# Ledger of designs, part 71: designed miniproteins, single chains, continued (2)

Each design is a single chain, and the fold is of that chain. pLDDT is the mean over its residues in the fold that is shown.

## One batch from the design tools (miniprotein)

Design m6347
Fold by ESMFold2-Fast:
Structure m6347 (fold): chain A 60 residues (1-60)
Amino acid sequence: EEIEEAFKFFDLDGDGTITKEELKKVAPQADVDAILARADKDGDGTINFEEFKAFFEESR
């Protein structure tokens, strides 16, 4: 699985987290709020690698 490469693709700043703004830049047509609600387990408005991985694993 290419989850690590996908995460780095979304993580434009390389901070190890994906922000709402980074999601909008990569997928401006997507419902970013819905993605955050599903993936953001902490509810802090960002997605870390473990949350990103869990989000994709939940979809399988």
Scores: mean pLDDT 71

Design m6348
Fold by ESMFold2-Fast:
Structure m6348 (fold): chain A 120 residues (1-120)
Amino acid sequence: DLLEAAERGDLERVRELLAAGADVNAKDADGRTPLHLAARYGHLEIVELLLKAGADVNAKDNYGATPLHYAALAGHLEIVELLLKAGADVNAKDNYGLTPLDLARIAGHEEIAELLEKAA
């Protein structure tokens, strides 16, 4: 499905499924959308396709995490930049009270932390 294709980085399958009317905001058992999974696993072109298809940039999973939280934690700078341009809430807190900036700092992603500090 779209969730599996986004997680695996299967760009062609994501295109096919979106063209077939797949729900761009579908949620897995953990409340994660295709955008959460693509952002977490560093699939830049899939993030671009999902945003163009109307993905909710600020969708929260069952842990209160947004796609921006996952991109920041994983160190995917270009995905962080795309999500911010798409209107990601830089100040969103997960269920632990952590922002994307907090996660970038915890993970040691200095360039992402500087970008998020300027956006906050």
Scores: mean pLDDT 92

Design m6349
Fold by ESMFold2-Fast:
Structure m6349 (fold): chain A 75 residues (1-75)
Amino acid sequence: MKPLTAAQLAALPAQFARFDTDGDGTLSKEELKAFLKALGQNPTDAEVELILKALDTDGDGTVDFAEFQAGFSRM
């Protein structure tokens, strides 16, 4: 997986909202993988798990938008 471009980072709020299918403000592992594919990334399950663990600091298996945006701005 490549780092996100500035244009992809700018698109994060709109894409996050699209893949947050239940409207709870978080992404599951499956939603995160679909989100990354929509950004033109091709992550493996292992890469998605590493990203999820890096962003999910409380261990609930989901990532909120603030964690997601902060994590990707550092990649």
Scores: mean pLDDT 70

Design m6350
Fold by ESMFold2-Fast:
Structure m6350 (fold): chain A 76 residues (1-76)
Amino acid sequence: KVYTDEEKRELFEKYSKDGVLTAEELKELLKSLGYNPTDEQVEKYIKLADKDGDGKIDYEEFLTFFDMLQQLESVP
């Protein structure tokens, strides 16, 4: 499924607190999309998206992560 920028923004706003996503909030977001990640997998996703090393994802990092997630779904 291809998500629009508006859909990505709505997902981020629904699950984020103060403009950032923690690992717990990202896990809830991914579950809403039909994924069932473990806490360990969510931590790996945070590490891949989090460029500033604070353990949280801002909106820009979330967009990068979401594009990466969509690419993974498109790989043969």
Scores: mean pLDDT 73

Design m6351
Fold by ESMFold2-Fast:
Structure m6351 (fold): chain A 76 residues (1-76)
Amino acid sequence: LSKGEDVNAKDAEGKTPLHKAAEAGDLKKVEELLKNGADVNALDKKGKNALNLAVERGNDAIIKLLLKNGAKYVKP
């Protein structure tokens, strides 16, 4: 992360960096964001959190990491 970067900043779709990392399957970035205080349960404009996106991608490593950090599966 760049100095001064907000780990919970939302884009035009309501997606945080954690949403984008989970959607991309970037395990290292997910770990880094969670370590830096990313909101594991933040919802995008479609009502999805990072765990929803990881489940849609079938990425077991990211799913396990998000659940370990208190992520709750949300039905859209």
Scores: mean pLDDT 80

Design m6352
Fold by ESMFold2-Fast:
Structure m6352 (fold): chain A 87 residues (1-87)
Amino acid sequence: SENEETALGGAAVNEAVANQLRKLAEESTPELKKILLEKAEEARRLAEKVRELLSDPEEGGRFGEEARERSLKLLNEANELYKKDKQ
């Protein structure tokens, strides 16, 4: 269903964001690394929750969209912090 496809898309984006945040953490200061790993864990938990909600297509679809937006916000915040760390 469309809602199920939306939920799966959200989970995939959240997993990709978590992986990217872990990659950035490897190249960061110890202080920034801790923050990036915490953000990566949040993105991972969002992906898990989206997959759990696949059996509820209406709620799964809504949460999938919200989770995708939240993970992209986490990635944008992380990229900005990483750029400042590189100065």
Scores: mean pLDDT 78

Design m6353
Fold by ESMFold2-Fast:
Structure m6353 (fold): chain A 81 residues (1-81)
Amino acid sequence: SLYQSLSPTERGILLLLDAKGEATASEIAKELGLSQSTVSRHLRRLQERGLVESIRGRRTRYRLTPLGRQVVQQGIDETSK
């Protein structure tokens, strides 16, 4: 599945965004114990795959696309069996 083809870091980002609804790169970095540059690189890849979208404001926030939510739900369903 697409979810299983993602790195552990990318899966962690998707699960965090599913739980919070939206977050900044800084908030994701703090929660996952990663550098902001590492998180930003993975967010860019997830955006290119259509799984995450950016919301512009005073600070850029990120959230799952409908496809991203579907991929996360599939991954959760696969791991809960």
Scores: mean pLDDT 81

Design m6354
Fold by ESMFold2-Fast:
Structure m6354 (fold): chain A 81 residues (1-81)
Amino acid sequence: KIEELKREVARLILSAAGVPKEEQEELLELVENRDLEGYDALVEKLSKKVLANGKFAVDPETLAKLQARVAALTAEIEALL
């Protein structure tokens, strides 16, 4: 399911950006209703905001693992598209 994979990717990126889990669920629900690239756009905005501050809620090793999982899930989504 493309929606499920996109939700998982967005959740991983939001976690890397340090967004609290309860807020993650609310953001994911808003994007799901449109079922659009807004998922990726919203997550990109949050990731850029965290990078601009030069801080991360997770340590570098955890961030690297999350990035690896995001890459794998993105490849799976691309295969389904």
Scores: mean pLDDT 60

Design m6356
Fold by ESMFold2-Fast:
Structure m6356 (fold): chain A 61 residues (1-61)
Amino acid sequence: AVLAQAVKDVTAKGPLVLSFKKGELLEVLDPRESGPVLARSLATGEVGLVGADAIEVVGEV
């Protein structure tokens, strides 16, 4: 699986978008392409959409 790290804080107000803090680790479920990425928070286990600008890929696990 692709591991990514948040590069900024995000507070989502929608039911499909993940909230997270800068430095949180996320598992990318979809390939990172233009538009939102489907990811799972490793801290909470929640799945949702993440802006590609809010994360960077740090490795594979």
Scores: mean pLDDT 73

Design m6357
Fold by ESMFold2-Fast:
Structure m6357 (fold): chain A 58 residues (1-58)
Amino acid sequence: MIKAVALKDVETENPAFLSFKKGDELEILKRYENGLALVKNLKTGKEGYVGEGVLKEI
């Protein structure tokens, strides 16, 4: 399991993308060549896409 922490708050109205707060722990499920990742928020259990630039692996 690849874990990451959110570097900033992200809020989105697009249901394909994940909203989260700075410091939330995320699991990276899949990475894409275009700089997107599919992630799961470990606190909420929700999954969605995010830009890799807001993630720090832990």
Scores: mean pLDDT 82

Design m6358
Fold by ESMFold2-Fast:
Structure m6358 (fold): chain A 62 residues (1-62)
Amino acid sequence: GPRLYRALYDYEARTPDELSFKKGELLELLSVPEDDPTKWLAKSLTTGKTGLVPRIYVEEIE
């Protein structure tokens, strides 16, 4: 199934490639860049928008 994560904090995108989200939003992991594993490509299940999220701002849902 999809790898689901929950936002731990609000985040405001600093570049067009990043995703803005609010604490508690559910995010689906789409890919982990090999060159920068500190940022993940994710999709917000609330808004349907896709972008890079800093991994330290999210936790995996079991």
Scores: mean pLDDT 81

Design m6359
Fold by ESMFold2-Fast:
Structure m6359 (fold): chain A 110 residues (1-110)
Amino acid sequence: VLKAVKPKSKTYNPKYTKGLMAAAFFGQLDEVKEAIANGADVNAQDKFGRTALHWAAFSGNKDIIKYLIENGADVNAQDNLGYTPAMVAAGFGIKIEGGVFHKPNGLKES
C-alpha cells in the first residue's frame, strides 16, 4: 500500500508541497528552491490555511520570504485566523523584503 498521498501529479505534488512548507519553516532555502523546481505549489495552503510564505515568516528567514515572493507567493494570503504573512512576520519582528513594517509588541509589554 502506498503512503497516504495523492496519485502522482506534476501540477501540485503533495510530497514537494509539504517539503516546501517544512523547508520554509526551518529556513532551508536550497530545499525551498528544489521543492518549487519539482512542482510544489507556492500558494498551496495547509490545514490551517497557511502558505509556505506564512511558514517562512514564522521562521524569520528573509531570504526564503524574498524567494517565495519572487516566485509568485501571495503576500496577502490569509490563514484560518485572518493573518497574512506580513502580519505574522511583524509579530516576530521581521521585515518583508521590499516592504516596510513595524514591530507590534507594545500591547503585551506596555
Scores: mean pLDDT 68

Design m6360
Fold by ESMFold2-Fast:
Formats: C-alpha cells, structure tokens, sequence
Structure m6360 (fold): chain A 73 residues (1-73)
C-alpha cells in the first residue's frame, strides 16, 4: 500500500460507528449547511467534528488516488 492508502485505512479504523454512519449519510445528501447540522445532531456529533472527519477522509482518499496514479506510470 502507498503511505496515503495506509493512512486512509488507519483513519477509517479510528472512526466510531456514529462517525461512519454520519459520513455515509452526508455523502448521500451532499455537503450543505442544513444537512451537515441535521446529520451531526442525529449522530450526537458537533458540526465541527463531522466536517473535520469528512474533510480528512476526502483528503486521504484524494491522496490515495494520486499516489495510485503516479505508481501506474
């Protein structure tokens, strides 16, 4: 695995069940303020916590895609 893939797997393993479900719901609905607030409240998370976890996941997934693209060259 690339470093980014390893960090992505570690990050996913560190997420609570509520964090995983909140991120999944957010991915289905899309990133808008009302949806973020409702999902965060539903899963007992702050808006800041949910956004930080979601953005970190997106960054790590993006880095893993870039590293795989470079490795294919």
Amino acid sequence: MTRAEKELERFKASLSENEKKAIEELEKVGLDKKSVEEIAKKYGLSVEELLKKYLELQVLEGLALIERGVAAL
Scores: mean pLDDT 77

Design m6361
Fold by ESMFold2-Fast:
Structure m6361 (fold): chain A 83 residues (1-83)
Amino acid sequence: MKTVTYTINGKKYDIDVDSDLPLKYDPNMNGLDLNVALVTAAERGEINLVKLLISLGANLEEALELAKSMGYERAVEILEKEM
């Protein structure tokens, strides 16, 4: 496992991630809102980051609808499990 630093709304968080997971998107690069960051983390299977974003006030219902609208099947499965 590798520790990755994410910047969410200007604050840095160190999260342990599976080094074998494909990096499709870095929420650090675009100043994403919490819901978009949550969907991205869930699609990547980064469960520790998913839990952190939920604890920071990410809206699970809005993130789930966003994941469904984008066809992110893995994110939908992970977010439904956290509800």
Scores: mean pLDDT 67

Design m6362
Fold by ESMFold2-Fast:
Structure m6362 (fold): chain A 60 residues (1-60)
Amino acid sequence: LGLIVKAVRDYEAKTPDELSVKKGEKLEILKVVDDDYVEVKSLSTGETGLVPIRYLEPVE
């Protein structure tokens, strides 16, 4: 498994490359894209996309 993170608040995707997440959702980090965004996979839905890193916290 990659690094597991949790959404700290709801985020609505603004582009097709982004993933909408709900507060408390668990996600796996697949790749750090830049200082602002990470590519994640939702553990609940299996969907992948970009989420702003500031919306996520480690669960470990």
Scores: mean pLDDT 80

Design m6363
Fold by ESMFold2-Fast:
Structure m6363 (fold): chain A 81 residues (1-81)
Amino acid sequence: SMEELNKKLLEAARRGRSEEVRRLLEEGADVNAQDENGNTALHLATEAERETGLGGHAGTIEELLKAGADVSIKNKKGETA
Protein backbone atom coordinates (compact mmCIF):
# COMPACT_ATOMS: atom_id res chain seq x y z
CA SER A 1 0.00 0.00 0.00
CA MET A 2 1.02 3.67 -0.37
CA GLU A 3 0.85 4.08 3.43
CA GLU A 4 3.28 1.17 3.95
CA LEU A 5 5.58 2.50 1.19
CA ASN A 6 5.63 5.93 2.87
CA LYS A 7 6.32 4.34 6.29
CA LYS A 8 9.30 2.49 4.79
CA LEU A 9 10.61 5.77 3.30
CA LEU A 10 10.45 7.53 6.70
CA GLU A 11 12.29 4.63 8.40
CA ALA A 12 14.97 4.43 5.65
CA ALA A 13 15.55 8.21 5.91
CA ARG A 14 15.87 8.03 9.73
CA ARG A 15 18.54 5.31 9.30
CA GLY A 16 20.42 7.13 6.50
CA ARG A 17 19.87 4.31 3.98
CA SER A 18 20.35 6.37 0.81
CA GLU A 19 20.02 3.43 -1.64
CA GLU A 20 16.77 2.25 0.01
CA VAL A 21 15.45 5.85 0.04
CA ARG A 22 16.19 6.18 -3.71
CA ARG A 23 14.48 2.83 -4.48
CA LEU A 24 11.36 3.70 -2.42
CA LEU A 25 11.07 7.09 -4.15
CA GLU A 26 11.39 5.35 -7.55
CA GLU A 27 8.56 2.99 -6.43
CA GLY A 28 6.30 6.01 -5.85
CA ALA A 29 6.70 6.83 -2.16
CA ASP A 30 5.48 10.34 -1.30
CA VAL A 31 8.66 12.36 -0.65
CA ASN A 32 6.60 14.74 1.56
CA ALA A 33 4.76 12.07 3.60
CA GLN A 34 4.57 12.94 7.33
CA ASP A 35 4.73 10.70 10.40
CA GLU A 36 2.54 11.06 13.54
CA ASN A 37 4.70 14.03 14.67
CA GLY A 38 4.42 15.81 11.30
CA ASN A 39 8.03 14.90 10.41
CA THR A 40 8.86 14.33 6.74
CA ALA A 41 11.72 12.05 5.61
CA LEU A 42 13.81 15.23 5.26
CA HIS A 43 13.12 16.18 8.92
CA LEU A 44 14.19 12.71 10.10
CA ALA A 45 17.38 12.62 7.99
CA THR A 46 18.47 16.16 8.98
CA GLU A 47 17.70 15.57 12.69
CA ALA A 48 19.77 12.34 12.64
CA GLU A 49 22.64 14.18 10.87
CA ARG A 50 22.54 16.99 13.48
CA GLU A 51 22.58 14.42 16.33
CA THR A 52 25.52 12.37 14.97
CA GLY A 53 27.54 15.01 13.08
CA LEU A 54 29.23 12.18 11.14
CA GLY A 55 27.93 12.86 7.60
CA GLY A 56 26.14 9.49 7.50
CA HIS A 57 22.85 11.05 6.38
CA ALA A 58 24.27 13.45 3.75
CA GLY A 59 23.54 11.05 0.87
CA THR A 60 19.97 10.50 2.11
CA ILE A 61 19.36 14.27 2.38
CA GLU A 62 20.70 14.68 -1.19
CA GLU A 63 18.35 11.96 -2.57
CA LEU A 64 15.34 13.54 -0.83
CA LEU A 65 16.16 17.02 -2.16
CA LYS A 66 16.68 15.65 -5.71
CA ALA A 67 13.23 14.00 -5.45
CA GLY A 68 11.65 17.39 -4.65
CA ALA A 69 11.33 17.28 -0.86
CA ASP A 70 9.52 20.41 0.37
CA VAL A 71 11.91 22.19 2.77
CA SER A 72 9.12 24.52 4.00
CA ILE A 73 6.95 21.82 5.66
CA LYS A 74 6.69 22.30 9.44
CA ASN A 75 6.30 19.44 11.91
CA LYS A 76 3.96 19.57 14.95
CA LYS A 77 6.63 21.57 16.85
CA GLY A 78 6.66 24.23 14.09
CA GLU A 79 10.15 23.16 12.90
CA THR A 80 11.35 22.94 9.29
CA ALA A 81 14.03 20.40 8.32
Scores: mean pLDDT 87

Design m6364
Fold by ESMFold2-Fast:
Structure m6364 (fold): chain A 70 residues (1-70)
Amino acid sequence: SLTEEQKKAIEEEFAKYDKDGDGVITKEELLSLGVPEDFADAIIARADKDGDGKIDYDEWLALMAELLLS
């Protein structure tokens, strides 16, 4: 299970990438923050189960939990 500190870090990072405040992260937002295109594509491919090219908070939390607990 994630610690409260890890959950807070995940939430703060999501808020940083969610520039529009619409509750999703796009590839364009990741790129605008200096994330390399290959890495941005890998994040979206792993988290985006809907195929819309966006990551919602639940998908982001699940991805970060997988990465932090692995």
Scores: mean pLDDT 73

Design m6365
Fold by ESMFold2-Fast:
Structure m6365 (fold): chain A 112 residues (1-112)
Amino acid sequence: GSTPLHEAAKEGDLEKVKELLKEGADVNAKDALGLTPLHLAARYGHLEIVEELLKNGADVNAKDVNGYTPLHYAAAVGNEEIIEVLLKNGADPTAKDTEGLTPEDIREQNRA
């Protein structure tokens, strides 16, 4: 199920993210769809939360139930700063989702 850290990452509440991580929240917890807090921060465009989660050991290449990584979500929304931060932290730009699409493929589909 969704954790408080998933909700804070989705809502953009950086201070709550920091408090939950300090209290021992699992940075890599997966919800029912296989989403981690990092997936949600990338999807909703929360750059400072992406950085805080990565600093606390978030798996940059975690896959949800569709094979989507945080980089797939950042590419889908076109957030260049988050794409750059994820790549600097070892995100795999060649990772394929269940449809065989890479983050670059998703980016091109949503660019028009």
Scores: mean pLDDT 89

Design m6366
Fold by ESMFold2-Fast:
Structure m6366 (fold): chain A 61 residues (1-61)
Amino acid sequence: SLEDRILDLLAEHGPLSAREIAERLGVSQATVTTALNKLEAEGLVRRLPDGRYALASREEL
């Protein structure tokens, strides 16, 4: 899924902006932002004070 690709990208490259994720995945920034909002609600990513996103929890537990 798009969500899995975002999680993998953040695991590989560290904190990234929605724009950088969109550019790397070849999708619109709006699509990425929607997916990031869902992942943040699920506790899988966090938004940093500078506007970038990072993994919040990737451990299986």
Scores: mean pLDDT 78

Design m6367
Fold by ESMFold2-Fast:
Structure m6367 (fold): chain A 119 residues (1-119)
Amino acid sequence: SLEEVIDELAKAVFEGDEEKFEEAAKKLLELAAEDPNITVEIGGSKLTPLHFLIVLYDIVKETHPELTEKLKELIGKLLELGADVNAKDENGRTPLDLAKATGDEELIELLLKAGADEN
């Protein structure tokens, strides 16, 4: 399930386990290939994989910077599969809104190039 894959991916990132990250990322991409706009509930909030990966990035950017590049690559692959870059979570936040909160200019540019609205 998406929830199981999201849990595996988060655990791999928090543990700094690159091999587990790559395995979970592959499973996520397989699910996204069937439905790139699939949603999941995490912490009582309904969100897309794009929202989740950006939140995860913001959490781990200070603890496991080596995995932030892999997270950005995974975000790029989801966008290539047709993930809706302008999807809103339950609070009306887009992936771009969350990325701006990270302060990562490369991540912001990645989303803008994929068609993210600046508003």
Scores: mean pLDDT 80

Design m6368
Fold by ESMFold2-Fast:
Formats: structure tokens, sequence, C-alpha cells
Structure m6368 (fold): chain A 69 residues (1-69)
């Protein structure tokens, strides 16, 4: 239920399709981030600017999303 379920490449990063699956699951948890909110969090967490997120960046993004209240 964590990063490993979405890292289908097994290289320790999340790509766009994997992020879409993560967002779908988070909607089931009542988070419902908008595309703009998710994109902003990705840009702030993606230190390389290459559109992928490693495990520490993923945890940061999730923590920020959960603290939206």
Amino acid sequence: RAFSEFDKDGDGTLSGPELVEMVSRMRSLGQNPTEDELQHMIYESDADGNGTIDFPEFLTMVARMMKDS
C-alpha cells in the first residue's frame, strides 16, 4: 500500500502512470487532490525536474497532501 505498489519499474522512482494510480487510491481515502495541486507538489518534490519522484520525495508529497487541512 506504499511506494512499492506504484513503482512498477522497480528502479526506486515513480513515473506519470504510477502517479495516476497513486492519486486514484488517495481519492478512495478522501484526499481528492486537484490536478493543479498534484502538479505543484510534484514540481516541489522533483529535485531533478525530470518528472519522476524517488521514495523520499514521494513521502514528502504525501505528507504535504495529508496536511492540506
Scores: mean pLDDT 58

Design m6369
Fold by ESMFold2-Fast:
Structure m6369 (fold): chain A 69 residues (1-69)
Amino acid sequence: MSALERAIVRDLMRVSGLSEEEAIALVREAKELLRQGREDEALALLMSAGLSEEQARRFLGGLKTLLEE
């Protein structure tokens, strides 16, 4: 994975308390939802992992940047 994706995974683990494997799976699912234009579902997925709406929106911004590379 890219350095940006690795940073997102590490930040997600720190904020949510997820394991590395769980954080990687969550990032992968959120990226696929974003690729399909299902941004509301990607936001809900991140929030289901224990993130606040503000935290989830920040992570979505990072994932959108990653998808533009």
Scores: mean pLDDT 82

Design m6370
Fold by ESMFold2-Fast:
Structure m6370 (fold): chain A 64 residues (1-64)
Amino acid sequence: TPEGAGRVLGRYAAEHSENEEEARKRLDELVDLYAKTHGLSPEQREVLREAARKALDEELEKRK
């Protein structure tokens, strides 16, 4: 699902980035790539982006 994919992308961005700024940039790139590759609708892309942002924020909070 887009929500499930978003959570995976958010965690991946947090794990493979040195700092918060880099993680957020990587997340935007991953969300765009995933949405384009899987032909997501604008609504599905929004769900993906929201889930990814939430998962990233949760991982960054855990690392504080």
Scores: mean pLDDT 79

Design m6371
Fold by ESMFold2-Fast:
Structure m6371 (fold): chain A 60 residues (1-60)
Amino acid sequence: MKGIYKALKDVAKQNPYILGFKKGDLLEVLEVDEDGWVKAKSLSTGEVGWVGSSLLERVP
């Protein structure tokens, strides 16, 4: 699951732990958790945080 992913919907940043992004944003997945969460970096903002893996689609 590491690599570049595209956001499937908008998510507002609600706290410093959770990553906020817009639909279509590119995110670099850095870590994968077993609980369906991934640690990712937004390529547009440079922010790092946790994202639900179901909200992401892998870019080929």
Scores: mean pLDDT 77

Design m6372
Fold by ESMFold2-Fast:
Structure m6372 (fold): chain A 72 residues (1-72)
Amino acid sequence: DIEELAKKNNLSPLELKILQALDNAGPLTAAQLAQALNISVATASRHLRRLEEKGLVERERVGRTTRYRLAE
């Protein structure tokens, strides 16, 4: 579950919220995630990059747009 992934990977509270948002809403752009969490796109992108580096989030290309989803 998402809470166990957060503990295992030493995630910040914001990163836990990002994973929960992706779990609940499906694949989201950085801009959509930023809007959902009331944070800047730059902040969302930075944390998504960190989560991707940890293997918790993957990029998905949809047309000309990049979306992020939970990894397996």
Scores: mean pLDDT 81

Design m6373
Fold by ESMFold2-Fast:
Structure m6373 (fold): chain A 58 residues (1-58)
Amino acid sequence: MKKARALEDQPKRTEKELELKKGEIVEILEEVDHVHVLAKSLKTGEEGLVHKVFLEEL
């Protein structure tokens, strides 16, 4: 299982995005494109798109 940590807060701007707070741990489910991954929040269980630049791979 590939995990990453949020480097900064990501607000949910669209229905497809995942809301993240700095330090939150996510599971990377799929790489969607050059800038986005599909991730699951381990805190909330919600899935959504996250910008790769906001994630540190663990």
Scores: mean pLDDT 80

Design m6374
Fold by ESMFold2-Fast:
Structure m6374 (fold): chain A 60 residues (1-60)
Amino acid sequence: GLYVEAIEDYEAKKPDELSLKKGDILEILEIVDEDYVLAKSLKTGKTGLVPRYVLKEIEL
């Protein structure tokens, strides 16, 4: 899968969004649009929308 790291903390603003802490690793499930991805947190196993600007692509 495609993996990303949170580069800053993010607090979910809607029920379909994920809250993140800086350094959290996620798997990208779908690229929704230019601003959001659907991702799965490897830490919690939860899925939700995350703004792309708080993420960077990583290799595992």
Scores: mean pLDDT 84

Design m6375
Fold by ESMFold2-Fast:
Structure m6375 (fold): chain A 66 residues (1-66)
Amino acid sequence: SAEQRAALEEAARSGSAVNAKDENGETPLHLAARAGDEATVATLLAHGADASAKDKQGRTWADLAA
């Protein structure tokens, strides 16, 4: 959605919220992977995003990127 896209772009840009979890336990990396936004995924990983972070369903970003 547009709201998810905006949140991903803000997190990637600011760096300060790169590992912040939302109400579903999802980090910006999860949202970027779900959206198929490879550029945002790369930016988040470059800024120290936790690739092993799990949402409330136990999924990592890689599980959502497939």
Scores: mean pLDDT 73

Design m6376
Fold by ESMFold2-Fast:
Structure m6376 (fold): chain A 90 residues (1-90)
Amino acid sequence: MLGEELLRAAAAGDLEKVRELLAKGADVNYRDPKDGRTPLDYAIVMKNYEIVQLLLENGADINAVNEEGKTGGQVLNERGLTGEDVKKSL
C-alpha cells in the first residue's frame, strides 16, 4: 500500500523514495493505523526539513491530529521549529 510505504520512507528520511511515492499517487495525509501519525508527523520527528517541505508542497495537512491529539503545527512548535525554519531548508 503506497500510504504505508510513504510513512516508512518519511520515517527513514528517504527523500527520493518520498518523491517517487507521491508521484505514484500515495496519500500524503495517510494515517498509520497503529498511532494515527501522518508522513508529516514522522518527518518532523526525524527533523528532516527537506521531506517536511516536500510533503507540505504536496498538500500535507499541518492541522492533522495524531494519536496524542496534537496537530503537525503543535509538534513543530514543541520542537522549536517554525514555518520560517522549514522555508530556510529550501
Scores: mean pLDDT 70

Design m6377
Fold by ESMFold2-Fast:
Structure m6377 (fold): chain A 94 residues (1-94)
Amino acid sequence: DLSEEELKEIEAIFRVFDIDGDGTITPEELKRWLESLGLNPTDEEVREIIAEFDKDGDGTINFEEFVEFYRKPPEELSPLAQKLLEKLGVKWDK
């Protein structure tokens, strides 16, 4: 189980993406954040990352999907998703 501190960290990260507070991360929000890190993702790369999270096929990431993604072992993530979590400072101790 995730600790309360881990859940708070995940929520803080999620809030960086969820600027409008609607409880979802859009491809546009994810792309802006990646660009702020000096990355130049294509729209296709952003969509691939979204697809790794998006369990219900709505084209966005909700908080529950984000928590599930955070819990995935690196072997189950695409290279782009792994790079995203590395840039977020995620430690692969799960």
Scores: mean pLDDT 69

Design m6378
Fold by ESMFold2-Fast:
Structure m6378 (fold): chain A 69 residues (1-69)
Amino acid sequence: LSETQKNLKENIEKLTGKKLSDEELEEILKKFDKDGDGTLSEDEFEEMLLAADKDGDGGITLEEFKEFI
C-alpha cells in the first residue's frame, strides 16, 4: 500500500477500534474512491463516514463499512 493508503487504513482502524485488512481497505476504496487515485478525498471520506454512521452515535464499525462494500 502507498503511504497515503496506510494512513487512511490507520485512521479507519482508530475510528472502528478494529484491525482492517489490505483487501478490506481496497474494497472500501473501490466503493468510495470515485476518482480512482488510490485514496479518498475529504469529500469521499466524509461520504463514507456518513454512509457508515447514519445514526450519528459516534461509533463506526467494520460491519457498517462492509454493508456498503
Scores: mean pLDDT 65

Design m6379
Fold by ESMFold2-Fast:
Structure m6379 (fold): chain A 111 residues (1-111)
Amino acid sequence: MSELDRALLEAALAGDVERVRELLAAGADVNAKADESFPGIVGATPLHLAALMGRLEVYTVLVEAGADVTAKDSLGLTPEELISRIPLEQAEELLTLPPAEALARAKKLLE
């Protein structure tokens, strides 16, 4: 992915509202998808990461910027479905894991 798109995913994950706005203004893809080099769920958009971490203000900013609320990650989940399934404490643990292990644990939690 591009450095702008990666930075947007990182800012959404962190809940950095002002950084999210700056990156969107700089041309970052609001629907950028996380690849295997990004910690977390492959195919996750900034909206998925904001949802996962309970970053409500970032979630709202992304939706207003045109984020696809129907986008599915590699687990086949939309951002809204991800909010309702993973507790925040467990979501934080997943983000510290290698991508393959994070996906395996997320998949197990979402079963």
Scores: mean pLDDT 73

Design m6381
Fold by ESMFold2-Fast:
Structure m6381 (fold): chain A 152 residues (1-152)
Amino acid sequence: SMEERRARAMEVVSEIGRLVRDTDLTIELLDYVARGDFRGALRLALDHLLRQLRTQELSSFLRQIPGVSLELQFLRLLLTVLDLARIAGVKLSPKLQQAQQIIQDTLAGKISFSDALSQLRKLFNIPKSSTLENLRQIGIAVLEELRRLLEA
């Protein structure tokens, strides 16, 4: 139902707000979802996160959550945005489905973070660099692919 879809979207955008340092973004995302505009919520999230990734270090825009590594928190953020895309009715490409599976397996402890980073980097043809720079480039690649699919 629309009510169940709205409830799922509320949970997903609240998780984005828990992971990022921007309260205004969270309020705007919740407002879009309350109006049933899931595509608008996704567009806002993609535009904001792409801007942050292009202009700031990961540690600058992600919340510091006790007991959680910055790297795993960033993977959780990407997975949460992919979940929002599905709620918004975006059909994930095979590449994004593969990225989603790698991230899920990593967060479930089925594969190491190092193996996940290597697999995601190869999936998006990203050259090897520092861990945080590779995560930034992976994030940009995932979010740009989602933006392309949303506007198609």
Scores: mean pLDDT 89

